# Designs tried in a protein design run: designed miniproteins, single chains, continued (4). Part 41

Each design is a single chain, and the fold is of that chain. pLDDT is the mean over its residues in the fold that is shown.

## One batch from the design tools (miniprotein)

Design m13403
Fold by ESMFold2-Fast:
Structure m13403 (fold): chain A 65 residues (1-65)
Amino acid sequence: SMMELAEALLLMAASAEGVELRVLKRGKDSITFEVPPDREAVEAVRRYAEKIAKEFGLKRYRIVT
């Protein structure tokens, strides 16, 4: 599905930046991520999620630390 592709791309992008990302929940058009409590990591994941949301029609994402 498009959500599975979006998830895979987010995990790859985070890995390239050295950020450990966990997917906690995946909905029809939403994804919730756990990120280390590091401001740079949170900001990086937010930027990836915004970019991927535009490409794949992701309506909502949530970041948990």
Scores: mean pLDDT 76

Design m13404
Fold by ESMFold2-Fast:
Structure m13404 (fold): chain A 80 residues (1-80)
Amino acid sequence: MVKRYLIMRVTPDTFDIIDLETGEKVGTVRVPGSLTATELAKYLRERYGLKTEVLDSGVTVEVEGTLEQILEGLVELRKE
């Protein structure tokens, strides 16, 4: 199901995923510490066609998509 999620950096190598409909944290993913919120937003937009907006001076991304697409994208970025 397509929803709006907030992806926010909580440590240099960790993002939390928050469901904006419920306000609940639905996941936590480790990513390379060099990956910026802007690069994450670009990757999700270009690879999966998701709508993204960078917030909070580049530390938070709002994204519209399925949880599966978001998790797949973050897992693929972790492997690269």
Scores: mean pLDDT 75

Design m13405
Fold by ESMFold2-Fast:
Structure m13405 (fold): chain A 88 residues (1-88)
Amino acid sequence: MEIDLDGVRETALLVLDTSKNGVYFPGGSLGQWRRAVREAARAGDAETLEALSRLFEAGAKATPSSNPLMKKRLEDLAREARELARRA
């Protein structure tokens, strides 16, 4: 099933704009977001990868210290998306 990368990018930017310092991390599994990163990378969509990187970085910063696994996973996703954006 194809992922709507424009929709993914718009959603990421909307969440960032709405919650810059107290980021509401949108519902859905980390697996869905990792899939969006991979599909954007396959499409060479640097803009979507950059938006996702910013979203995950903000989500990691908003994650409380009581949830170190979620924080680390979001930091890893942000790093992956940023690296892939440089290659797109």
Scores: mean pLDDT 70

Design m13406
Fold by ESMFold2-Fast:
Structure m13406 (fold): chain A 65 residues (1-65)
Amino acid sequence: MKEREEALKEAGDNILAIGAAEQGRLLAKKEGKKSLSAEEIGKAGGVDKEIAEKAKELLEKDKYP
């Protein structure tokens, strides 16, 4: 069922985005930065740009430093 496959992919992407967001938050705190670019978050989390952009949105909603 294609719907199940799409749901599993979305869940996997969300888990990766959350992990990348947490790594980005730790990096921002360590470097004393108020915000990070999607590229910086992607490097910290080891994820591609699409997942990194989703992670950045999650971090911004949480009012990260």
Scores: mean pLDDT 73

Design m13407
Fold by ESMFold2-Fast:
Structure m13407 (fold): chain A 100 residues (1-100)
Amino acid sequence: MSPVDRLMAARADAPLMEQIEALLLAAYIYAQQGRLDVALAFLDALGELAARLSPEEQRELARVMERVVATMRATSDDPAVLAMVDALERLIAELRERAE
């Protein structure tokens, strides 16, 4: 079982937003460990779940992720973390487009 599948199974009964927050945190931890491949897999799963959110929740998530991105850029020069930031910025754009 992949790390993504394992986390999703453990959080199956949690509210959708809590699952998304857990995926975001896991992606950050793996990026800090240099495991960008795993971090991006967590962000892909996050994107799929985020598509199920209401437009209001997608706008809220986009605002939270924008703050996370700003913090990561201010506190890290790690190439893996910065690559994750680029993936997050793409997700933010998709969330804002769907939140119409």
Scores: mean pLDDT 82

Design m13408
Fold by ESMFold2-Fast:
Structure m13408 (fold): chain A 98 residues (1-98)
Amino acid sequence: SKIDEIIEKIKNKEPLSVREIYTLVQLLKQDPSKIEEVKKIIEELAKDNPWLKRIIDTYKEKGLEKAELYYLFLQAIKADPVSISYARLYIELKRLEE
């Protein structure tokens, strides 16, 4: 499935395009059972990715608005595409849950 293809890219630490992120978000709206799986994969990858960990920690401590601001900071400093794309995906997953 398309969800499984994008999940495999995340597991292989490959950056996601904006189109792939929005495609995954649309597919997860149709099958919400997969949201928890994708979230857990991102949280596991965050253990070895300090930028991604900081997005997750910022969301947990300060909420979605502050996580979005930190994401904009990552874009401004031109952080690595993996960190930027997974940070965006995490924020979109949290928007789906709220």
Scores: mean pLDDT 85

Design m13409
Fold by ESMFold2-Fast:
Structure m13409 (fold): chain A 67 residues (1-67)
Amino acid sequence: DNELEALYRLVTVATGKTPKSKEELRKLLLEIWLQRASERPKSPENEAAVQKELQLYEELLEKILKE
């Protein structure tokens, strides 16, 4: 699946580590996402958006990684 392969490549480029399982891929993708979210300007509006985005991202990862 092109989508799954793209996620493996994204994680490898971003972290320098190639995940060996879908569970490791999920964990590394969440770490990348959280790191980037933490670098955004701090504001009440941005914090609320980050919380909603995190929930949606976790749901998206579940769908993609379960095929």
Scores: mean pLDDT 77

Design m13410
Fold by ESMFold2-Fast:
Structure m13410 (fold): chain A 89 residues (1-89)
Amino acid sequence: LSISDLLEAIKQLGIDLEEPVPQTPVLRALASKYLRLPLDAKLTLGDLLMLAFMMHLEEGLSLEEIIARLELDSELAEKLRALFEALNL
């Protein structure tokens, strides 16, 4: 996967990467672990996408395992599924 493929998928899906996501303790802890972000960082949909991508690459987790581990609501889960589908992940 290239950065160009990621940007094209985001553009085609009309996803706002700057959209704030729910700031759950589990999401903050995993973002700190995989993205090295401060625990007080305000997380965006772009941060969530990068976190899911890093978990997939480093741990070999499936999309469904990532969704379950991040405790995502149905709207965020569907956005991630659409992105992973567009990227053939």
Scores: mean pLDDT 75

Design m13411
Fold by ESMFold2-Fast:
Structure m13411 (fold): chain A 87 residues (1-87)
Amino acid sequence: LEQLSLEQAKEAFAKLLEHVLSDPNASEELKELMKELYERVMKAKTLEEFIEILEEGVAKLREEYPDDPMARYVADLLELIIQEAKS
């Protein structure tokens, strides 16, 4: 697998956001958190900044929404994006 560029990583996040916003099983709180992360992610100037924002988002999702299966799924996908970006 090739390492993700910053633009490819941002695209992967944007696609995940679209899926979360369109999913009727996603809570309003999860949608708001994802929108907040998206604003921060789009302003990232380096891959390192992007990774830091996603790692913070994953930590928040796992700590605040441990019983939400959609939040768990989103956190797992964010970790996959982080791993590809670090490769």
Scores: mean pLDDT 81

Design m13412
Fold by ESMFold2-Fast:
Parts: C-alpha cells; sequence; structure tokens
Structure m13412 (fold): chain A 66 residues (1-66)
C-alpha cells in the first residue's frame, strides 16, 4: 500500500479522535485536508457534515472521494 493510503487513514483516525473530543472545527479541517486532493467538492461536503455533528455522513462522503 502506498504512502498516500497510510496518510489518508492516519488523517481520518485523527479527525475521528478530534470529533470525539468535541473539536469539531479541527476534525472538519482534517477531513477537508485529506479528501481535498482527491475531490475538493466532496471534501467541502464532508467537512460541513463534521461541523453539523454528523460524523457518519462525513466518513461516508470521504469514502466516496477516496
Amino acid sequence: MSEDVARLVGGILRAVADYLEGKLDEAAQTVYDVVKPHDPELAEKAAQAVREGNLTEALRIAGEAL
């Protein structure tokens, strides 16, 4: 597996941890940053879902982009 996949997985895990700690803006920014190189429109939608408190939808959108 490429370095890119490891970085994406690490970013998503950090975003989930930040979300569980109530750091929604930090979690949203991390999701945006890891998804943006693959699909900038889905990156914005995933980040918005995190800010709205919907981590499940954010992860689904991120999965569609990757």
Scores: mean pLDDT 80

Design m13413
Fold by ESMFold2-Fast:
Structure m13413 (fold): chain A 65 residues (1-65)
Amino acid sequence: MLSPEEYRENLLKMLQDLLASAKPKSAEQAKDIVENFRRTELSLETDPERKEIIEEVSEEIIKKI
C-alpha cells in the first residue's frame, strides 16, 4: 500500500495531469474539473485518511486556480 505522503503526491500528479490534458478555457471550467475529480475519488474511496487527502489535494489545487 502507498503511504499517506505517497498517496497525496500521486493524487496531486493525477489531478495536475488531468487539468493539463483537459486544457480548461477558464478558471470556472478548471474548478469544475477538480470538483468532478473530488466527487469521483471520494465515491470510490473507503479509507477515511485517504478521503481527507482527496479533500486537501482538491482544495489546494482549487486555491491555485
Scores: mean pLDDT 81

Design m13414
Fold by ESMFold2-Fast:
Structure m13414 (fold): chain A 89 residues (1-89)
Amino acid sequence: MSLKELLERVLKEFRELAKKYSREEILEILRSVSTLPEEIREKLAEMVEYILENPDASVEEIIKKAEELGISPETLLSTLIRLTEALKK
């Protein structure tokens, strides 16, 4: 499976789970699962906020936004997997 296909699948699952939480709750969970430096954490928080504000954004648009923020697709995928697993009950 390609990185893009994995990201698309994780994004779909994340979006479904995220409907049960407030933006503030999701960002708190993101802070709890991230061990990255503060500057990268701030960019990841902005990326997650972008995903939540743009529910119809394609995987390509999300990757482009991540590149603009200096986030690698691999870092984005890893973060979304951790966040998605933390949102499961």
Scores: mean pLDDT 80

Design m13415
Fold by ESMFold2-Fast:
Structure m13415 (fold): chain A 87 residues (1-87)
Amino acid sequence: MLEEIEKKYKEAKEAIDAGDFEKAIEIARELVKLAKEALKNKDYATAEIAAKASIAILNEVLDAGGKLSEEDKEALEEAKKIIEEIE
């Protein structure tokens, strides 16, 4: 799981560098889904890492001049709530 999250995070950063914000956002959404499943299974370490990676990707998209849809903003909020439940 950790290695998979690290691979997805690297792919998302490469997508942002290439201007492919859609791909980066899709990866961030996959990481939110993974974080939610990890939280259900009480794998708090995986849930925290995946949620933080998703938040970092979505914020980097915004910083690079990308835009988030309403669904993307909901994914960002879900990731933040996962962190709040673990903290």
Scores: mean pLDDT 84

Design m13416
Fold by ESMFold2-Fast:
Structure m13416 (fold): chain A 67 residues (1-67)
Amino acid sequence: SKVEEAIKARADKGNGRMSTGAATIAAYEAGLKLSPKAGLDLVFRGALGGGYITPEEAIEALKRGGV
């Protein structure tokens, strides 16, 4: 999916992890519409990871938000 492609491409630049901001930018650059729910889920997961999120967590958050 476009979500998986965008997030994995961004994660490859970050040695397998990304910031919540980087995940949001990757979704925007891929033309994906980020919902408020997806944004909140990304922030919550990032708080658990010290500001960082795994590609799998980012993909799940964006898909749950209907992106």
Scores: mean pLDDT 71

Design m13417
Fold by ESMFold2-Fast:
Parts: structure tokens; sequence; C-alpha cells
Structure m13417 (fold): chain A 78 residues (1-78)
């Protein structure tokens, strides 16, 4: 179900962006993830990989992935 998977991803990403709104690096990671995965942006994917090459980017990504996991679990449990 591509439509349902995309909707869950979009909602989880929106919730993750809210959860990390106070962290500008984590917000950037969440925005790049949405553009890369939802919009298929190669530019966003490249920028995301560059951020993940830094310690700050990896730490920020861990926060975003934790928030995404929590949001996705809540959405799937509906």
Amino acid sequence: QEEEDRRILEEALAAAREAVADDPVALRVAELLERAEVEGSEEARKELLELLSTPEGREAAAKVYAALREAAEKLVAE
C-alpha cells in the first residue's frame, strides 16, 4: 500500500519535526529526510549524507529517527 505507507511517513515526519523543533540541526535532518524520501529529491539525499558524515549530524539524525519511530508506532497502533 504505497499511498498508506507514504501517508504514515509524511505524518511521522511532521511529528518528528515538531518534536525536534528546538534543535536546528535535527530540524534540518528531518526536512532533508522528507524531501529525499517523500519528494525523491537527490539534492536533499546528498545533503543528508553530508550531514551524516559529521558527529553533529549523526547525533541529530539519532534524535530524528527516535522521534520518527515513536510517531510511526503511534500511527500504526491506530
Scores: mean pLDDT 78

Design m13418
Fold by ESMFold2-Fast:
Structure m13418 (fold): chain A 94 residues (1-94)
Amino acid sequence: KSPLELLEEGIRALEEGKYKEAVGLFVEAFEASTDPELQRLALLMLHAVNALVKKKYEEAKEILETIREFGKEHPEYEELAERFVEVVEKELEK
């Protein structure tokens, strides 16, 4: 699978509440990619999920703002970044 496909699968795992699976998929995307920007996005996604799991909600929100900013600066990743932010924001409302 491509690194982008791995990030998409990770976001789907998050939507299903499968946090460990999502983390594993983001790690695989990071390791499989040679694109430094995709690696940075994968690490930001990992940090956001870890903050969410640890109930560090303010830290999670700050990371989501960083991811949204990243998507605006890297249009090729903007849709993926926004989807991730939407999924995590829904989890923060619980």
Scores: mean pLDDT 85

Design m13419
Fold by ESMFold2-Fast:
Structure m13419 (fold): chain A 98 residues (1-98)
Amino acid sequence: KKELIEAYVKLAEAYSRLAAAYLHLGDFETAEKYGRKANEYLKKAVELADSPEEKERIIKRVNEAFSEAMREAGRDPQGLVEKAEKDIKEYEKKIKEL
């Protein structure tokens, strides 16, 4: 369903923000862990997409979110962690409802 794809994309974006924040904090092990989680949810969203155009949009959206997160992490890495953790809780809950 479209709602499930959106939830997976939001989780991929949120885990990308965690990865970016921990890269800036110098915790490379935690950054790699969250980067792998972001990739996992990106793959789930792409697998559910029905067209090549939708798959491309999903990939572009997550990549753009990571680039933006890298800029935000340079200003306030801790605030980025807090935002990402809130989004993860919200969208994990939504997936349970779908």
Scores: mean pLDDT 86

Design m13420
Fold by ESMFold2-Fast:
Structure m13420 (fold): chain A 86 residues (1-86)
Amino acid sequence: EAERLAREAEEAIDALKAAADAGDSEGVREATYRATVLVDRLKELGSPRYPELASRLVAGMIYAVSTGDERVSKAVSEGFRKAKEE
């Protein structure tokens, strides 16, 4: 169900930002992975919400990296890479 996946993607993107603010590298890695997997699934389903959520995910990852915390930046990269490996 695309609507459920879109809601879960939004929640994961919000969790990514919250974990980045907290300096929680494990939370950043998990949230980045989850958000990327969900956004990719929305793309596969042809969801009209994909472009908006993909943009929000990219903005969330940029925000996390912009904190200047090397652990957070590394966690974003690791989570994203893991998601692309399926």
Scores: mean pLDDT 86

Design m13421
Fold by ESMFold2-Fast:
Structure m13421 (fold): chain A 65 residues (1-65)
Amino acid sequence: SQEELELTKEMFVEMSDLVDEYMRKVQEIKAQLDPNSPEFKAKVAEVEKELEERSKELLAEMKAR
């Protein structure tokens, strides 16, 4: 339906913004830390966890009745 198409577009835009933010944060970490270091892996894991949590929150908002 038209309504479902518009909601899908909104979800795509919001998801795209989250991914862009994630990519910027990872690039900042790469600029500051050695990619082979434990600190690098820990920082990337932290950013990945944040993305997962924010993605779940966004999906919950979009599916909320």
Scores: mean pLDDT 80

Design m13422
Fold by ESMFold2-Fast:
Structure m13422 (fold): chain A 94 residues (1-94)
Amino acid sequence: MEAKVKELIEKVRKEGEEANEPEAAERMVKLIEEAYERLKEARYTAADIVALLRAGREEEAARAAAVLRLQLLIEDPSFTDADLAAQVEAVEAA
């Protein structure tokens, strides 16, 4: 798991260098590191995010979404925000 997070961080840094945006890449790395620290303490599903949103706990839902996004990116590096939105919509429709 940690090895995959390091690979993701390395990829973000490489893409930032290629795009000539190293500062934007370092900002993204910090967000990934923060989400990874939260992932060590708790794991979330799309259903958990929907439950938090229905309870009006928008800030907690956003934090849970960041952790789930990182978990899914570790499993599939091509995962996008649109893919996360589709999973949340599927849970809401069920």
Scores: mean pLDDT 71

Design m13423
Fold by ESMFold2-Fast:
Structure m13423 (fold): chain A 96 residues (1-96)
Amino acid sequence: SERATIQRIVAEAADLYDELKKTEPEETAMYKAAKHLLEKAREAGVSEAFIRLAEAALEIAELMKKKAPMEEIEEKERKKLEELREFLETVYGWKA
């Protein structure tokens, strides 16, 4: 099941984050966890929508690791949510 695969990948990334934040800055731990999430999602061949969500999470984590201004992080988050909404509407016909 794709749902079971996604749940496992998300759980693994969350566990990695919890372990890394004990010895690394939180922003670095989040970046590494997001990178792991995207890598495992691509390897498993899960839906394009989930891969796009994982890519967005990594880009946001990169900005946090760089200690970007809060407004830049918020702008990236808004842009990625809008892009995901447009993708879902275009590919699946969903009205989000």
Scores: mean pLDDT 81

Design m13424
Fold by ESMFold2-Fast:
Structure m13424 (fold): chain A 105 residues (1-105)
Amino acid sequence: SRTEELMERLGREIINLAEQIIDILRESNAPEDKIQQAESLLEQMRAKLEAKDWEGLIATADQFVDFVKSLIAKYSDLFSAKQLTVLSINTAGISFLRDRLRKLL
């Protein structure tokens, strides 16, 4: 259906933004244990998207955003102003796409 195609596109964009966040964490030399936690959440989001588990994708995206916001608050000095701006835009973007996906359920 057109709705399912839209849900899949929203899910893929959430994953794309999460991948960009993890790339910035690696570039900024964030703690490896924190990068591994972020990657674990990303792989969970990928699995939920593949399974078309939209409620699971929404829940894991929420966990990912909360995790990244907490990490930025604790380790803000590791990031450039430009990196902090991109992290802020991408976390807001994931939240926006998650809310759009939730409204289609």
Scores: mean pLDDT 91

Design m13425
Fold by ESMFold2-Fast:
Parts: sequence; C-alpha cells; structure tokens
Structure m13425 (fold): chain A 97 residues (1-97)
Amino acid sequence: MKVRITVKVTVEKETDPTVLAIAVMIGVQNAIKSLGGKILKVEIKIESPRTVVIEVLAELPDVSEEDLKAAITQGVENELRKAGLTAESIEVEVERL
C-alpha cells in the first residue's frame, strides 16, 4: 500500500539543522526498510535549528499504523542518539493513499 508519513522532530538543544535532518531521514529510511517497505519520495523542511519536518511517500506491505509509527519513532531515536542528540518530541502522522 502507498502511505504518506510526516515526521516532525524537535531536539532539546540547538544543533546543526543539516545534521538533525540527516539523522531523522536515516532513522525513517531504516524503519521503512525494516518493515519491508520502499521509499518513493522524501521532502525535508528545516523549520529551526531545533526542528525538522520530513515527509515521506512510501510503499509498504500491510502493516498496522501503530507498528509503523513505533518503528519510525524507534528508528529516529536510534539515529538521534548516534548523532549525540536528544529528542524533546517526535510526532509521526500516517495517511493511507
């Protein structure tokens, strides 16, 4: 199935927005790949040195919205940790197309 996923991440401390955007993007990519999915399109919006929004168009096998959100949240948290960043909030929205 095709889904639109919007991930908004705010970190506790001001950082390089490019480093933040890359960490979030890799986390989302790893999560989708772990679920047997494929990314079709990615759009990245840097809102501030603490906040990025990533919109992904993906094709996935039948997975629950809850499992998808959990996988993305975990993937993003793992990549932020590797980058030395701590999330203040991670918001994941899923729209089935």
Scores: mean pLDDT 87

Design m13426
Fold by ESMFold2-Fast:
Structure m13426 (fold): chain A 89 residues (1-89)
Amino acid sequence: VEEYLEKLKEIAESLKPKEPEKSEEAIRLLDEALELHKQGKYEEAKRLFGEAASIIVEAATKAGDGKSAVEAIELGKKANEALEKEYKE
């Protein structure tokens, strides 16, 4: 989970020059989701990871960065699957 969060955060950081507001919001949501995950609040963490990934996809799309958009979609999916496995044991 942390690996996918780190990669999503890197993509958001790379988008700051073109989409600073969306990138900062996505980073905030990723940090919040990681704290919820550490607290065992997997359903809440999963929701925030999905929101952050969605915002990154929007920012990348507006920036014309199709590679980052696709990578964010895949990382969001992998993070969601990893959280589901932790919740279901």
Scores: mean pLDDT 78

Design m13427
Fold by ESMFold2-Fast:
Structure m13427 (fold): chain A 103 residues (1-103)
Amino acid sequence: KQAQIEELKKILLDKNEPYRVRAEAALELGQLSDDPEVVEILKKVLFDKNEHVNVKLAALRALIGLLSDEETVALLKKVSEDESQHPSVRLAAKEALEKLNEK
């Protein structure tokens, strides 16, 4: 498990890996680890302006599964209001926030 987490972190941060492979690594990290370091890496990927939109969406989805409800709402508000963020990522954050408010 620990060796798998380290390999997934390496894959996620390796810009030479295909974006689909990196997006999958982000989702798997969210399933396997709730370590603060993993949360930090996922946030870094989500707010990386040079990252592929699908990798950022995977990081956002992983973070929603890892964070408390209060932390998730705060993150989703920040992302939805960030005009420097990709429109698809802002839309996903807004839709997730609306879904949480419905519950």
Scores: mean pLDDT 82

Design m13428
Fold by ESMFold2-Fast:
Structure m13428 (fold): chain A 82 residues (1-82)
Amino acid sequence: SMPEVTEKHAKENEELAKEYEKQKKYLLAGRQYNAAGQLYDILGNYKKAAEYYLLSAKMYEKAGKFDKARELREKAKELEKK
């Protein structure tokens, strides 16, 4: 089903992000964690969406992208209210 496909894609983005993080490719890791967060948000899994937005924020901070990191932390905070 479409929700199963979306969850599979979210997990693929998560694993790719972990691989980039291990390689210290923080900008690429941040983008993949952000993509995973967006897919979990679509699935209504707000806890996982918030967790991946926070991981994305950490990666963007390591990449020196402080404005993007702040944006992602605020997005995670909004989801924690749901």
Scores: mean pLDDT 88

Design m13429
Fold by ESMFold2-Fast:
Structure m13429 (fold): chain A 104 residues (1-104)
Amino acid sequence: SKEEMIYRLRNLVKEVDAAAKKVEATGSEADREALMRNIDSLATAIKEAADLEEDPKVKKKLLELLNEITDLAREMENSDRQKAADLAKKISELALEAIRLLEE
């Protein structure tokens, strides 16, 4: 259901935020890998939300947000720990925008 998707997306955003804080604090490879996995899960969930969306305008906006998240995630692979945390924050903000679109 749409409500279950919104709940899942909210939980994934919280997981990304928590992982980003760990990367900012430690900079460890393990924490960076955990952040990347959480971002991949979030991107996958947004793609699933877009694929299920029947409103073409909402679907287009979800795919635009997904593309921006994917680009930021790619930039993050070559970033230092501080930039990785900042990029993760931007990814969370885009995901919150996706949730807002689904709640309308």
Scores: mean pLDDT 89

Design m13430
Fold by ESMFold2-Fast:
Structure m13430 (fold): chain A 97 residues (1-97)
Amino acid sequence: SLAEQRAAAAEALAWLKATLGLSPEEQATVERALAGALEAGLSAEEIRRGLREAEAAIEAVEKYLKGELSEEELAELEKRAGFVARMAVALYLKKLA
């Protein structure tokens, strides 16, 4: 249901805020991205799956930056990553820049 999708999106936003320390501008960007994904048909389960993957996805990027993971291995993980996990990685990389 749309209510379940919205609840999952709110949970993802709350986790990203707590984990990555999002600015008000970054929070607004994430809210718009999640709203667009819901409109495009992203399910509550797909959002929750990506959220479960998000911490491991950030860890994979950290390993890559330390030279402990190859560019090819990172690309393969990224191909399999859900929407929220990809968003978490993008926000994490922006924080490092």
Scores: mean pLDDT 84

Design m13431
Fold by ESMFold2-Fast:
Structure m13431 (fold): chain A 65 residues (1-65)
Amino acid sequence: MKETTIHIYLKPEITKEQYDRIKELVKEMAKKLGATDEEIDEIVQKFDKAYAENKKEIDIVLKHR
């Protein structure tokens, strides 16, 4: 199986609106790459957790079947 890892680095000055836009763009990209609904939900959870924890780096792993 092949895996694609997306590394996201957020700037300190990022607004909530910009953060949400990046989250939606990553969801759209994952969906186009054949991500399952479960993988998309994991992406949303990782973004929400990173925002809550003031974490500026997010790693997303997509599995290709």
Scores: mean pLDDT 75

Design m13432
Fold by ESMFold2-Fast:
Structure m13432 (fold): chain A 66 residues (1-66)
Amino acid sequence: EAARKAGEAARKGNSGLAAEWVYKGHPELGRKGASYAALGARIAAMAGEDPETAGQLGVEFGKKHG
């Protein structure tokens, strides 16, 4: 659910909302990790991934870069 909501927000260009959804689902990433996750979700969404996949890829990006 949180990954899908983050991907939906990222697809719409709302990086702040995407980061908040990541933080709700993955508080262990912290605010910085959630911001990187939102960036990763945006890149995946712009590449044509569905919202849930974009959100999941974003979380992985946040884990590697936060």
Scores: mean pLDDT 84

Design m13433
Fold by ESMFold2-Fast:
Structure m13433 (fold): chain A 72 residues (1-72)
Amino acid sequence: MVDEDEVWEALALIYRGIGKIDLKRGNLEAAEESVKKIRELAEQARQNGLTRAADVASEAAKDLEKEIEKAK
């Protein structure tokens, strides 16, 4: 059985991966959209009591934001 936390964690990491690919291609706007998606996911996870998924999503968003800042 798939753990709900695992599904949300996987989704957050997928968006982080997409954002990093877009950033490497020079698409800063798309990378920033991925950060927004991850942050929305973290907030929704917290509202649903998925603390582990929320923490993973928050860290994924911070990691991607760091990469975006280095690319500017």
Scores: mean pLDDT 81

Design m13434
Fold by ESMFold2-Fast:
Structure m13434 (fold): chain A 68 residues (1-68)
Amino acid sequence: GKVTINPDGTVTFEGDLETVKEALKMLVDAGIISEEEAEKILQAYENGVKTFKLSEESKKRIEELRKK
């Protein structure tokens, strides 16, 4: 699936549930989000919510990954 990090710090997921599960697993494996946060995102996605505001901790992890 497609994962887009928006300029406002939100994240948009696209694809079927299996594709979103794989994308969330990759983000957990990369240390960007917790397993608990991934489960909450997946549950909301199943209910039609596709754009999520990241926690401050997840935002900091993304910023570290952008660090050269």
Scores: mean pLDDT 74

Design m13435
Fold by ESMFold2-Fast:
Structure m13435 (fold): chain A 93 residues (1-93)
Amino acid sequence: AAALAAEQDRQEAEILAAADRLLEGLGVTPASAEAFRAALRAALAAARRGETVTVTLTLTREDGHSETATITASLDADGRIVVDIDIAGGPAG
């Protein structure tokens, strides 16, 4: 229990750090970056409760261009966090 919680805390920190690098690479506005981080934290919290959640939001770039971001979060069979983040409509399908 304590070891699994520590692993999930470590995964959450790494996921949030990766998301920050992604947002910086996209050049999104501070408001869009804050909205994305809030949505990601909420999705991670729900996943840690054993829920599978999908959140879709619009990100505005500094140049005024808009992207659609979809966050899917769940736990695997071992209780580890699984996150998928798709930008601009995701993979072809």
Scores: mean pLDDT 81

Design m13436
Fold by ESMFold2-Fast:
Structure m13436 (fold): chain A 53 residues (1-53)
Amino acid sequence: LDLSSPEVLDFIAGNDWDLTTEEGRTAFVQALRDKGFLDDEQAQVLLAALRGE
């Protein structure tokens, strides 16, 4: 997963994401998927990684 592009970083920095809750992690990953930054497989991988934090 490459989330280091300026467009993705600007999207992440421009919003308050709560990655400490399951709801917040799911909303974050879903928002990236809805923007087209992630496909369904990449979204699943990222969500699994975030659950380990």
Scores: mean pLDDT 74

